Designed miniproteins, single chains, continued (2). Designs and how they scored, part 1

Scores and structures below are computed, not measured.

Each design is a single chain, and the fold is of that chain. pLDDT is the mean over its residues in the fold that is shown.

## One batch from the design tools (miniprotein)

Design m4001
Fold by ESMFold2-Fast:
Structure m4001 (fold): chain A 91 residues (1-91)
Amino acid sequence: MKEFEEKMKKYFDEIIKLLNEASQVIEELRKKGTPEEYEEARKELRDLVNEFVKGMEEAKKSTPEEAEKIFQEYIDKAKELLERLQSRLDA
């Protein structure tokens, strides 16, 4: 039980870290990009956060293996968002 809780906390912390990094890139887009690019990026982050909140609720009702899959999917989505936002900033 304790090992599973520690593992889920690590997944959660990784997702929060990635979302915070995405938020920093969005703040840079506000300075260097257009208002439209900034608003689009903010919407993408908001949509992912809302999706993650729903995913976290499902993970609470899931088996350990299913919960790990859910958290891994959100890590992958957060990384993909960060890469897309970083590419827009670097363009």
Scores: mean pLDDT 81

Design m4002
Fold by ESMFold2-Fast:
Structure m4002 (fold): chain A 98 residues (1-98)
Amino acid sequence: SSSLISFLQKLKETLDEAIKLLETMDPNDAKARLEVQMMLGSVALAAATLSLITGDPRFREILDLVNEALNLVDAGDYEGAIAKLREAKKLIEKMIEE
């Protein structure tokens, strides 16, 4: 559980960084957009892996929310992406509290 909590904290920190970048970046900054996509891709891969290993359905929900956020970033809907990432973050926070 201690090792899992450490991974969950790192996922939460990556989501916080992605949210902050989406809130502050210039919409036309291709480098910042790529950085967000790389951060979210990392979280999606981790969530997919943890879903497979643990069987906990909350990791699948996190994966789905992060994939929705990636689609919204591609569409230029940064406010929508932030909302989905905040939902994913709340799930991670609840899991850390257990």
Scores: mean pLDDT 89

Design m4003
Fold by ESMFold2-Fast:
Structure m4003 (fold): chain A 69 residues (1-69)
Amino acid sequence: MEEVRREVEAAIERATAVLQTYQGVAPEEAREKARQGLLLGVESRIEQYRAAGRAPPERYLLALELLRE
């Protein structure tokens, strides 16, 4: 759990920094956009696993839970 949480937080921070650098958006707006983008990406990957008849990795399910918070 903690490793996945750390990875999700790091990904949000990286995406937030990119959005702030290139678009000059406020930190709160950039963070929310980063979080929403990651959420959509994780949901898409989970759907791909299910469409292929495979169980999604636990890491993606944990990331989904964390991103929905």
Scores: mean pLDDT 77

Design m4004
Fold by ESMFold2-Fast:
Structure m4004 (fold): chain A 65 residues (1-65)
Amino acid sequence: SGEEGAKRGEEAAREYRERGDVGAYASGMTGAHEARKAVEEGGDAETAERSAEAGIQGARLASEA
């Protein structure tokens, strides 16, 4: 579900924040935030899950750059 995706994104972002990677944290939180809002507003849950996953992937790529 989009809510599960949002939780995963938030947790992943938090780990990057603890490591001092602010860019990765911001990317992860953006995806998680969009996913959670989409679900709460009765939007497309599939799109919400994709947003969360994209945020997690973006955070990972940012941490590698």
Scores: mean pLDDT 71

Design m4005
Fold by ESMFold2-Fast:
Structure m4005 (fold): chain A 64 residues (1-64)
Amino acid sequence: SLEELSKEIRELILEEAGLTLEYLLALLEKAPQEKLDELAERIEEKAKELERKIAERRKLLAEQ
């Protein structure tokens, strides 16, 4: 449903924001490159999922 999709999008936004904050703090603290790469990969995967869900929601709204 549109409501369920909106909830999923909100949760994905919060997850991506959290990972991005963790990445920025890791950069500040000069974390090992391996940890930075792992965080960047996780952020990229969440971003792709979020873009897909947003596109799906926009499509449903356009089909009024």
Scores: mean pLDDT 86

Design m4006
Fold by ESMFold2-Fast:
Structure m4006 (fold): chain A 59 residues (1-59)
Amino acid sequence: GANDQRWYDQQLAKLAAQKAALAQDYAAGKISKDEYDFQMGVLDGLEGIVTGVYNIISK
């Protein structure tokens, strides 16, 4: 439904913002490549969970 889609869009926007902040911290030399790769993988995993939840509640 529209509420499910709005929630999904909001969660994706939050994750995109977190990925952008992480990329900025890496570019600024605040974190290592290994830490960047690990944390980016966590955010990708969370995106998968959010998508899975959306697919359940939108049925």
Scores: mean pLDDT 84

Design m4007
Fold by ESMFold2-Fast:
Structure m4007 (fold): chain A 78 residues (1-78)
Amino acid sequence: DKKKKIEKERKAAKEFGDTLKKIADASGSEAARKDADEATKYLEESVKYLEEGDRKKYRELTSRGVGYGIRMVGLAIE
């Protein structure tokens, strides 16, 4: 079911973004907060492209969002 799949992806993106923001806030690092915001933006945009059927753009934006998330964790543990 296309609708259920999109709803699951939207929920996953929101939960991931919320988790990154909590980690960044706890770290007190401004650089980590910026990366958390960028990760959230890319993940939210990826779901819009998934709704439009652009799977290539969805995967590109999801990869960028995850990349910012990984970098943020590195900054938060310095």
Scores: mean pLDDT 81

Design m4008
Fold by ESMFold2-Fast:
Structure m4008 (fold): chain A 94 residues (1-94)
Amino acid sequence: SMEEEIKKLLEELLELAEEVIEEVRDKDPQGAEKLRELAEKIREALEKKDYETAIKLAFELGSLMVELGKKHGLGAAASRVLEIMSKLQELKLK
């Protein structure tokens, strides 16, 4: 069930990434493109069941989402991302 928990957290993070991309695309096209590229790499890692790589990339994606979320007034999305990253960190330490 640890793998199922990781997968669910990563899927929620990817869903939040699509929301952030949509909101910032016109204001910060470069930031939106970087989020899209990281999200696609995470999807590839998940398809390969490479959860270690997926988690590593998720911290990169989450960090960028928090930065862009704060910059563009998406504080609620940024807070949710921080919660997901915290849960992923806890699972990694098990």
Scores: mean pLDDT 85

Design m4009
Fold by ESMFold2-Fast:
Structure m4009 (fold): chain A 104 residues (1-104)
Amino acid sequence: LEAVYEETARRLGIPAEVVRLVFENIFEEFKEYAEKTGDEKVKEAVELYERALELEKRGDHRAALEELLRAMELLAEYARSLGREELAKFAETVIASARAVLAA
């Protein structure tokens, strides 16, 4: 996951630590939203992200990236459905970064 944060940071021109904080903040907000609304799609995205973090901690970096990609694809679709252009662009940049890391 660190390689994805670094590549996303490079593409956006911001520090990798900021990218990590943006991820944490987005998924904390999504978790709260899912708990309050019962939105199954948002819940699925949060669960995929939590699975990616668990896999990363176990050293399964490839599986972690695959789960992160699924979470970010759902986030991008959700952001587009709400007209949240900046969030959609962030998600799409992360997807491109993760695919680049997986291809290396």
Scores: mean pLDDT 81

Design m4010
Fold by ESMFold2-Fast:
Structure m4010 (fold): chain A 73 residues (1-73)
Amino acid sequence: SMAEELERLRAELEALEREAEERIKKLEEEVLEIWAKGSASEWLEFAEKAGKEIAALQAELAARRREVEAILG
């Protein structure tokens, strides 16, 4: 049923959000380490890497939210 599919997608979305939060925490730890080193080049490199990873996760979450919205009409 549509209700079962919607609940499944919501559960998957919630799981992805939790995974994304854990990955962000790991990136925050790397930020603190690079900040302590004071290197502008290391900071820039990390910012680019982290930005790409976060953008990819946000895009995946947004896609799944669109699937839920499409089912709802």
Scores: mean pLDDT 77

Design m4011
Fold by ESMFold2-Fast:
Structure m4011 (fold): chain A 70 residues (1-70)
Amino acid sequence: MVEKEIEEAREALKAGDVEAAQRHLTRAILSLSIEERKKVVEAMAKAMKYNPGDRVAALEAGIEEIEKIL
């Protein structure tokens, strides 16, 4: 369930567990339609462009974009 994966991703980021957050976000993304995935990937790419090397910023952008879809 996408909603549960996103909740777990947010909890993992709050705990500082970047690896767990990425795992949950990836599972959520794989459950989305192609159109929804493009929106999420684009949001994450923008975050990485403006915050190079900041993996947390990219993950937060992806989570926020999926929450807009839900």
Scores: mean pLDDT 84

Design m4012
Fold by ESMFold2-Fast:
Structure m4012 (fold): chain A 65 residues (1-65)
Amino acid sequence: MELEALEGMMTMYFAVMGARDVRVRVEDGKIVIEYPKDSEVSKEAAEEAKRLAEKLGYEVEIIEK
């Protein structure tokens, strides 16, 4: 799967989970997930998405704002 396709799928996943303030982008060949500090729902969704993407061989970075 190409990184742009994975970015789109992750964006849909966060929307379905109600994590509206999560931002997904591709940077330097990796997926970057940004979410607001102190949002437990967005934190749990981001950690699960990272776990699944890393099992598929993708590099994922999580940034708290």
Scores: mean pLDDT 76

Design m4013
Fold by ESMFold2-Fast:
Structure m4013 (fold): chain A 69 residues (1-69)
Amino acid sequence: SQGGRDSSRASSLASLDNGNDVAEAMSRIMGDSGASLGNPEASSYGAAQAALSMGDKKGMEAALEAGRR
């Protein structure tokens, strides 16, 4: 059932379900911006959450980076 490659693909699903990365990223944005939540940073965070829910880690990272730039 592994297709002759790797069998750790199922473990990647658990990593995507790990909300700690999202919470930590948000804490860093909040710590950096302090009290500027509800502006473009909030929109970037929302986009990152949407990408994460779709399993798109690259999209999530890009959204978070945009909010930090």
Scores: mean pLDDT 55

Design m4014
Fold by ESMFold2-Fast:
Structure m4014 (fold): chain A 105 residues (1-105)
Amino acid sequence: MKKVIELLTLYYEALMGVAELVETEAAKENREELEKEFELIKKLLENKDLDTLFKLAGIAPMSAEELYEELYRALRAGLEARLAQAREEGNEEVIALAEEYLAKL
């Protein structure tokens, strides 16, 4: 469970970091929504309430190890896709952020 919470923290930090770099009203609203979502999911994980988490997410029940693997894959794929897009756009700040979070995995 601790590793799942640590990976989830990294996932939301990466998403919020990208939102911060956009510096728009929409990005600010998305950051606030992500923060609330993170706090709810973190609380459910700390209470080992995986059944409620899976019901709220609309996904089939899985083990904590399977959840870790799914989150790891999602974060890595998302960061790699964002890095590829940022390289095409020449967005050096997003490139640096994506590379930093990929290195933390």
Scores: mean pLDDT 74

Design m4015
Fold by ESMFold2-Fast:
Structure m4015 (fold): chain A 90 residues (1-90)
Amino acid sequence: GARLEAAIDELLDTIEKIAKKLTGEKRLEAEEYLGLAEIARALARRFGDPLFGAKQVIKIAKELAEKLEGELKEELLEKIKELEEVIKEA
């Protein structure tokens, strides 16, 4: 429902915020992961499976987190965990 959609929005907003804090090739890579996550969400909405969409966004965000270091990695992992907790309640 609305809480799941809001949690997905928060995770996508966090990825965009992280991408804006990066420069060069690292920024382009983060923007590519953001694009993949947005496509996954759009397809899930089109096919009426928001829970599957949330799980795909989590997988993509985790792949990006493996390429990050320090505070940006920790911020992304925290938002991934928040969405995972919302999924358990959905």
Scores: mean pLDDT 87

Design m4016
Fold by ESMFold2-Fast:
Structure m4016 (fold): chain A 70 residues (1-70)
Amino acid sequence: SLEKFEEAAREVAKTSKDPEVQRYAETLVRLIEAVKAGDREAVQQYARELAAMPPETREKALKEIEKLVK
């Protein structure tokens, strides 16, 4: 569920002790909000920001989000 994924991402943004993971999760939430709003320019901007983050940060953030979804 996209709603559960968004909720988990918001929680990681609030609770993660890793500032880079918090930033990734916050940007992911902004991307989801932009998609829901139909804001194509914002979607492209946040997608580029996420793609520019280190792979290690992405892996750690997604792992923390997945733990909360399940």
Scores: mean pLDDT 85

Design m4017
Fold by ESMFold2-Fast:
Structure m4017 (fold): chain A 77 residues (1-77)
Amino acid sequence: SDKEKIEEIKEKFIKETEGAYNELSEKGLLSEEQKEEIEKIVKETVEKIDKAKDAKEAIEIALEGVGEIQKILEKVL
């Protein structure tokens, strides 16, 4: 069902973003401001995924969230 697919997309988004965040944070590659911005994007993206009508919308929301995180990281490269 779409509900199960949405939950799977949400779980994968959280797992991948938390994994990347923890690795970068442990290596000292993230400022405190960047950490707060990334945490906010993850939280807002998860809330939007929970409200998605179908799996396609959930994927689109997850990809948008990843894109916003990438923009934050690019500002320090």
Scores: mean pLDDT 83

Design m4018
Fold by ESMFold2-Fast:
Structure m4018 (fold): chain A 87 residues (1-87)
Amino acid sequence: MAAEKKEKEAIIEEIKKELEDARQQVEQAIAANAPREIIGALLSYEAQLFQIYNQMEKGASLEEAKALKEEAERAKKEAERRIEEAK
């Protein structure tokens, strides 16, 4: 079996885990009555991760999956910036 397939599956699994973590952060923020700006930043991040995950699942190549992972990392940094500014 191609090592490339295993590498791609590892990237997809990592993004899937990040998406699940983001969903739980949204639920926790809502339960804690966090500021609207914080909840909004988390919802935006979750939506971006969901789109990235869907693109990977639709048959992205390994190189496309790597580019989408980089996009997910940028989305995470932006969400962290928005949350920090809203504190």
Scores: mean pLDDT 84

Design m4019
Fold by ESMFold2-Fast:
Structure m4019 (fold): chain A 61 residues (1-61)
Amino acid sequence: SAAERTIAEARKQAEAKGLSSDQVKKLVERLRRAFADAERAGMPELYPQIAQILIDQAVKE
């Protein structure tokens, strides 16, 4: 699915940016929740934008 492809790409980006395995797992859980909300709202086109926001938040803190 588009959601799973975006999660896989986000995971790779997070790992490349030095996030720990625990931080990556938490990021994936947040992504799954956010993507479920986007799907319910009929906006799967927002997956890449949502992923980038959540990656950036995880990297900054």
Scores: mean pLDDT 84

Design m4020
Fold by ESMFold2-Fast:
Structure m4020 (fold): chain A 66 residues (1-66)
Amino acid sequence: MDEEEFDAEVLDALAEIAVAVTYLAGQRKGLTKEQIRADFEAFAATLPPELQPRVRALGDEVVEKL
C-alpha cells in the first residue's frame, strides 16, 4: 500500500477520535469552538510545514462537528 494512503487512514482515525475527545472535553470544561480552534492552530504552527495543513484540516473538522 502507498504510505500516503496509510497516513490518510491514520488521519481519518485521529479525526474521529479527536472529534469525540474534543466534544467530551469541551462539554466538561465549557470550552468554546473558538478556543478549540485556536488550540489546533497554535499546535499546527509548531509542526513542520508538511503537517500544518493536515492539523488545520483536523481542527476545522472538529470545530464544524461541535
Scores: mean pLDDT 66

Design m4021
Fold by ESMFold2-Fast:
Structure m4021 (fold): chain A 80 residues (1-80)
Amino acid sequence: KKEDLAIKATFLAMAAASLGYREVADELLRASQAILEGNYKEAAEHLKRAADILYQSGTEDAKRLGELAKKLAEEVEKLA
């Protein structure tokens, strides 16, 4: 269960990196690590920060990634 959420955060990080959002990819990898450690509040904060940066980019691909990061944050918060 938490492993599935961590894998999802890692896939979002890879997608962000492929679009050139290296700082966002780093935030998403930190979220993945926090999920694996059971620190769901910290993980949700990293996911929300990543989403906010992606929304500010103004591109459709970044907005879509931001939506996915926000949905993952909501799922992780349910475990807190």
Scores: mean pLDDT 86

Design m4022
Fold by ESMFold2-Fast:
Structure m4022 (fold): chain A 93 residues (1-93)
Amino acid sequence: SDEELRELIEEIADLVAEWEVRVDREHGSREEIMTSALLSMGVLGVYVLVRLGELREAAEMFIRFFRKHRDELPKDLAEELEKYVKRLEELLK
């Protein structure tokens, strides 16, 4: 449902935001700073689509971003995000 898609996207946004705050607090490595920049660029389009009410398109955009860049993400973040991505993929069937 649209409500479940919105909730999952919001949970993804919260997870990413918490990870970025942790990296900033811990004076993150060059790799962590570059990952934060990648995530910020990747989620910008998703954020715009959510605000336009295009929830399916937002979910599809995030899935493509994650699948393309998974190996560039920190392992712990990638594993947590994969749980949400799999649930998004199931809702889009």
Scores: mean pLDDT 79

Design m4023
Fold by ESMFold2-Fast:
Structure m4023 (fold): chain A 61 residues (1-61)
Amino acid sequence: SLQELADEARKLVEAGEVSDDPALLYFTAEWARELGREDLAEEARRKVRAHAAEVNRALFG
């Protein structure tokens, strides 16, 4: 399923979209950068950080 996740992330980048699904965000950021979509890569990274912060808050709050 790793290959399928990477493929889904690429489809999103091609459509100019960024999912909120944590499983897709890591691949989305990588694909966006590879495809020269810096704006989408930055959005994906921002969402990854927001998700990580929420998880840390839940675990350590």
Scores: mean pLDDT 78

Design m4024
Fold by ESMFold2-Fast:
Structure m4024 (fold): chain A 60 residues (1-60)
Amino acid sequence: HMTLEEAEELSRLIRRYRELKEAGAPKEDIQKVIDEILALVEKYRPDKVEETREFLEKDY
C-alpha cells in the first residue's frame, strides 16, 4: 500500500511535471521528473509503471 504521504509526494511530482510542460522546459528536465514519478510508482505499484509511462509520454 502507498501511504498518504507517499501519495502526496506523487501528486507533487505530477504537478511539477505539468508545470515544466506548461513552461516549455527542456525535454531533459521533463524526463528527470518522469523518472522520479516512475521510480515512486515502481516502488509501490510495479504493475502500473508501464501504464504511467505511457500516460506521461502521451502528454509530450
Scores: mean pLDDT 75

Design m4025
Fold by ESMFold2-Fast:
Structure m4025 (fold): chain A 54 residues (1-54)
Amino acid sequence: SAADEEKAREAARQMGLSEDEIEEFVALTKKLLQQGYSLDSAIAAAAHEILKKK
């Protein structure tokens, strides 16, 4: 949903991610939501994947 996407985008901004990293974070979160993860679990998993690449 739009609300879920905005919450994920805000979380990424608060983490200090760049615009490109924010878009990747949102895309990962949406993919995990489609797989049946809760929003909070999807955000946590997406954060782990993005931060692991740094």
Scores: mean pLDDT 81

Design m4026
Fold by ESMFold2-Fast:
Structure m4026 (fold): chain A 79 residues (1-79)
Amino acid sequence: MEELDLRGLEENEGLARAAQFFRETKAEEVKIIIDNDKNAERRITMITQMAELEGYRLSSVERIEGEKPKVVLTFRRVD
């Protein structure tokens, strides 16, 4: 399993890092961490579309609230 933390990044920088990560990873399962903020749904959609282009499918979304809120997206390889 590989993990990429995109918290605190600008949307375009986060998307570019996610794109590179999905192109370079060989893992069957990957996790992407993003900020749990007002733009979380949009980021989920954009990252999921990028993942699907590289043969990954969104398997779960975990929303964590509290002092360090985050969303954890789990993707699995389908190719």
Scores: mean pLDDT 82

Design m4027
Fold by ESMFold2-Fast:
Structure m4027 (fold): chain A 116 residues (1-116)
Amino acid sequence: MDQLMAEDPDSILAKIRAYGAAGNLDAVKSLAEGYKDLVKIDPNNAAALLALGVALYELGKYEEAVEYIERALALDPDHPLAPYGLRVLGDALEALGKLEEAERYRREAERLEEAR
């Protein structure tokens, strides 16, 4: 493990998605396990909750991804990566067939990206 805890959150989330897109699910699973351990130590770490949720989404664990991303956004709704979290949350909800809820979160992400 390459000290992902020391990287900025934007780089961490981009790395998780890159591994998922490449089909390197073993790397995504290892990252998810690391962030699960961090969340056990610090359950209010919004960045760790967001990273865990994104990793779970890439693993196809959509219900767990929704739970952790919603917790992250509830703890820090003004986080710089909140628009990204909302977009992933929308994608996970769409995968679960919750299309109306998915559209609401995607629209919220667009509003935050248009806001300064």
Scores: mean pLDDT 80

Design m4028
Fold by ESMFold2-Fast:
Structure m4028 (fold): chain A 80 residues (1-80)
Amino acid sequence: SKKEEQIKRAIEDAKEYFKETLSEEEVEKVNKILEEAAELIKKGEALEDIKKRVEELAKELNLSPEVTEKLLIGIEAVYS
C-alpha cells in the first residue's frame, strides 16, 4: 500500500542518517530497532507504545542515551 511504501522510504532515510554518524556495530543495532518500529507502525500501534518498545530495545542493545533520543525523534517523524 502507499502507506507501507511511505513507511519503508522513511525508515530507509533514517538508516542512511545513522549510517553516517555511528559505528558499524551501532548501525546494525539501530537498523534492527527501526525495522521493528516499522512493523509496529504498519500494525497501527499507538506512538507511545512504539516509543516504549524502541526504548526497551535500545536499552537491551546497550545503545547510548544520545542515540536512543535520535531514534525516538526519527520514529516520531516516520509516524507523522
Scores: mean pLDDT 82

Design m4029
Fold by ESMFold2-Fast:
Structure m4029 (fold): chain A 64 residues (1-64)
Amino acid sequence: SARNSGDILFEKTFAELRAKEPNAPLEEIIARSAAAVAEHEKQYPEVYAEARRTGKDLFDPATA
């Protein structure tokens, strides 16, 4: 749950949404997947703070 949470959660949510709503626009699926990552960060801010401190472990937009 911790190490690659943002990236894994995005990919998992994206795949699940595509499977459940194959006719949904790609833009909508991407936006909803990104929202799920943002919600996860709000629930586990310490995990993302640690990622920002190290800059390389969890999802970090600055390293992309």
Scores: mean pLDDT 66

Design m4030
Fold by ESMFold2-Fast:
Structure m4030 (fold): chain A 58 residues (1-58)
Amino acid sequence: TIPSVEETVATLRRLSLEQQRQAAIDLHKQMLEQDVPQEEIDRYQAAIERVMGEQEAA
């Protein structure tokens, strides 16, 4: 099952930047396999990019 946006963000914040990149790739593949609408994929991607951007800036 695909986690919620909130669960995804919480999980990513506990991971290293390298693990975050891998998790983002894996999640995107799972969403495509489960035929998740592009609008939902875009929402997850925006949240992931925000988390990764914050950690790179820190």
Scores: mean pLDDT 78

Design m4031
Fold by ESMFold2-Fast:
Structure m4031 (fold): chain A 71 residues (1-71)
Amino acid sequence: HGSEGYEALRNRDYETAARHFIEAIRAEKDLAVRRSLLPFLRNAAAHLEAEGRLDVAAEARAAILEVDPSA
Protein backbone atom coordinates (compact mmCIF):
# COMPACT_ATOMS: atom_id res chain seq x y z
CA HIS A 1 0.00 0.00 0.00
CA GLY A 2 1.17 3.56 -0.81
CA SER A 3 0.80 4.86 2.76
CA GLU A 4 3.65 2.62 3.97
CA GLY A 5 5.75 3.92 1.07
CA TYR A 6 5.08 7.54 2.03
CA GLU A 7 6.05 6.90 5.66
CA ALA A 8 9.26 5.17 4.54
CA LEU A 9 10.13 8.20 2.34
CA ARG A 10 9.54 10.56 5.28
CA ASN A 11 11.91 8.41 7.38
CA ARG A 12 14.54 8.39 4.56
CA ASP A 13 14.17 4.59 4.24
CA TYR A 14 14.35 4.66 0.46
CA GLU A 15 14.64 0.89 -0.04
CA THR A 16 11.45 0.22 1.97
CA ALA A 17 9.75 3.13 0.18
CA ALA A 18 10.72 1.76 -3.26
CA ARG A 19 9.54 -1.76 -2.32
CA HIS A 20 6.12 -0.50 -1.19
CA PHE A 21 5.62 1.74 -4.26
CA ILE A 22 6.68 -1.05 -6.66
CA GLU A 23 4.17 -3.38 -4.94
CA ALA A 24 1.44 -0.72 -5.07
CA ILE A 25 2.04 -0.08 -8.80
CA ARG A 26 1.95 -3.82 -9.61
CA ALA A 27 -1.26 -4.35 -7.57
CA GLU A 28 -3.06 -1.32 -9.07
CA LYS A 29 -4.89 -1.48 -12.43
CA ASP A 30 -6.01 2.18 -12.58
CA LEU A 31 -3.42 3.93 -14.75
CA ALA A 32 -4.11 7.35 -13.17
CA VAL A 33 -3.41 5.94 -9.67
CA ARG A 34 -0.28 4.14 -10.94
CA ARG A 35 0.98 7.38 -12.56
CA SER A 36 0.33 9.33 -9.32
CA LEU A 37 2.87 7.05 -7.56
CA LEU A 38 5.66 7.65 -10.12
CA PRO A 39 7.09 10.89 -8.59
CA PHE A 40 7.52 9.14 -5.22
CA LEU A 41 9.12 6.06 -6.77
CA ARG A 42 11.43 8.30 -8.87
CA ASN A 43 12.42 10.15 -5.68
CA ALA A 44 13.23 6.87 -3.89
CA ALA A 45 15.16 5.53 -6.93
CA ALA A 46 17.29 8.70 -7.19
CA HIS A 47 18.28 8.45 -3.51
CA LEU A 48 19.02 4.71 -3.84
CA GLU A 49 21.31 5.42 -6.83
CA ALA A 50 23.08 8.15 -4.82
CA GLU A 51 23.54 5.66 -1.94
CA GLY A 52 25.02 3.03 -4.31
CA ARG A 53 22.06 0.66 -3.88
CA LEU A 54 21.89 -0.04 -7.60
CA ASP A 55 19.97 -3.33 -7.44
CA VAL A 56 16.89 -1.83 -5.74
CA ALA A 57 17.20 1.33 -7.88
CA ALA A 58 17.14 -0.84 -11.04
CA GLU A 59 13.99 -2.63 -9.82
CA ALA A 60 12.36 0.76 -9.17
CA ARG A 61 13.30 2.01 -12.66
CA ALA A 62 11.80 -1.17 -14.18
CA ALA A 63 8.50 -0.50 -12.37
CA ILE A 64 8.54 3.13 -13.59
CA LEU A 65 8.97 1.91 -17.20
CA GLU A 66 5.99 -0.47 -16.77
CA VAL A 67 3.77 2.62 -16.23
CA ASP A 68 5.66 5.15 -18.41
CA PRO A 69 7.74 3.47 -21.16
CA SER A 70 9.03 6.91 -22.27
CA ALA A 71 10.56 7.63 -18.81
Scores: mean pLDDT 80

Design m4032
Fold by ESMFold2-Fast:
Structure m4032 (fold): chain A 83 residues (1-83)
Amino acid sequence: TLRELVAEMVEALLAGDLARLAELAKDPRAPLGMRKTALRLSGDREAAEAVGEPELLALYEEEQKLDKEAEKRREKLLEEALK
């Protein structure tokens, strides 16, 4: 169940088991938010590709893009504050 998937994700995080996180990312029982988080926490582009799920790879790439845009926004705010 969802509760079991959450427990498995927590155990993988505590153990530092990135491969287990990558497996959770491709588990169809897990909601998209959990799969996306698991893939991001695995942190590996090759792992994202190895999952073989184009939708999940697209979500991973979108998160990476959002992180870059958030960083750019923070830099812009800092520049404006220094004027």
Scores: mean pLDDT 67

Design m4033
Fold by ESMFold2-Fast:
Structure m4033 (fold): chain A 58 residues (1-58)
Amino acid sequence: MAEELMEKAREIGEEAPRSAGGTIALAGAHEGEKYLKEGNEEAAKESAERGIQAAERA
């Protein structure tokens, strides 16, 4: 779940890195990777989901 959300956020961010939504999506994916590496899957999911929501809202 969290990993798929992060991949989705990253893809959105990389396709539109200069947009506000894309920038936040990419940031969310990066934060999510950091949390997953630390074993905090809940925080990773929240970070990725926030990025995706920002991209969809923009």
Scores: mean pLDDT 73

Design m4034
Fold by ESMFold2-Fast:
Structure m4034 (fold): chain A 88 residues (1-88)
Amino acid sequence: DLDKIIDDAKALAGQIADPDLRQRIMSLLDQMQQNKDNVALVQQTANEMGDVLTEAYMRERDNKASQDAINQIMNKISDFMDAANAAA
């Protein structure tokens, strides 16, 4: 269930301490959910999300709970892409 994966990722994003990073990640998750039936757009948004999550992980290096949430979101994005590609 693609919607469940995104909803789980949004819950994890709420644990990110930096409000600007949290909002940007939430926005990208919304874009992935809206475009879930368009694999090319989802892949483009997922690539942007990967860059944002990598930057967020480095910026949140002094906050382990935020880093753990970011790592879990990266895993959720991977699960989403696997499920979206399998449906195509």
Scores: mean pLDDT 84

Design m4035
Fold by ESMFold2-Fast:
Structure m4035 (fold): chain A 80 residues (1-80)
Amino acid sequence: SRDAQLAALRARRARLDAQIAAVDAQIAAETDPRKQAVLAARRTVLRSERDILEEAIRALEAGDDDHKSAKLALATLEDE
C-alpha cells in the first residue's frame, strides 16, 4: 500500500540523514585535504540518494500513483 511505502521511505530517510550527519562530523574533524575530499565525495553520493528518496516521498504524499519512483528509491538505498 501507499502508506506502507511511505513508512518504509521515511524510515530509510531517517537512516540516510543519520549517515549524512556522521559523514559531516567526520569532515569537520578531518584535517587531511585528501581524506576530506574522499569524505566530501561520500557526502555527495548520500545527498544524491537523499534527493531521490525525498522526490519519491513527495510524489506519494501528493497523491501521485507513480510507484516506480518509490521502488527505484528503495532499490538504490538497499545497494548502498
Scores: mean pLDDT 79

Design m4036
Fold by ESMFold2-Fast:
Structure m4036 (fold): chain A 82 residues (1-82)
Amino acid sequence: MEEKLRKDIDEGVKQVYISSTIVSSENTLNKKSFSKDEAIQSLKQEQSAIKKLTPLRDKGDEDAKKAVDLSEKSKKKLEEII
């Protein structure tokens, strides 16, 4: 019973992080102009998200896969600017 409650809480935290990552990456992909400092900061955030979510994607989490795919696209765009 306690293990199930902990799992439900962990799943909630995971879903919030995934959703926030998706929104952030989509905002980066839709942005037309960046300062160099903004691009560097956003790149570091995308690299962190990819590193954190890749293990979840590899376990078959479809939401994590979507977040990683968007972060990879965002990362490529930011690398072209830097």
Scores: mean pLDDT 77

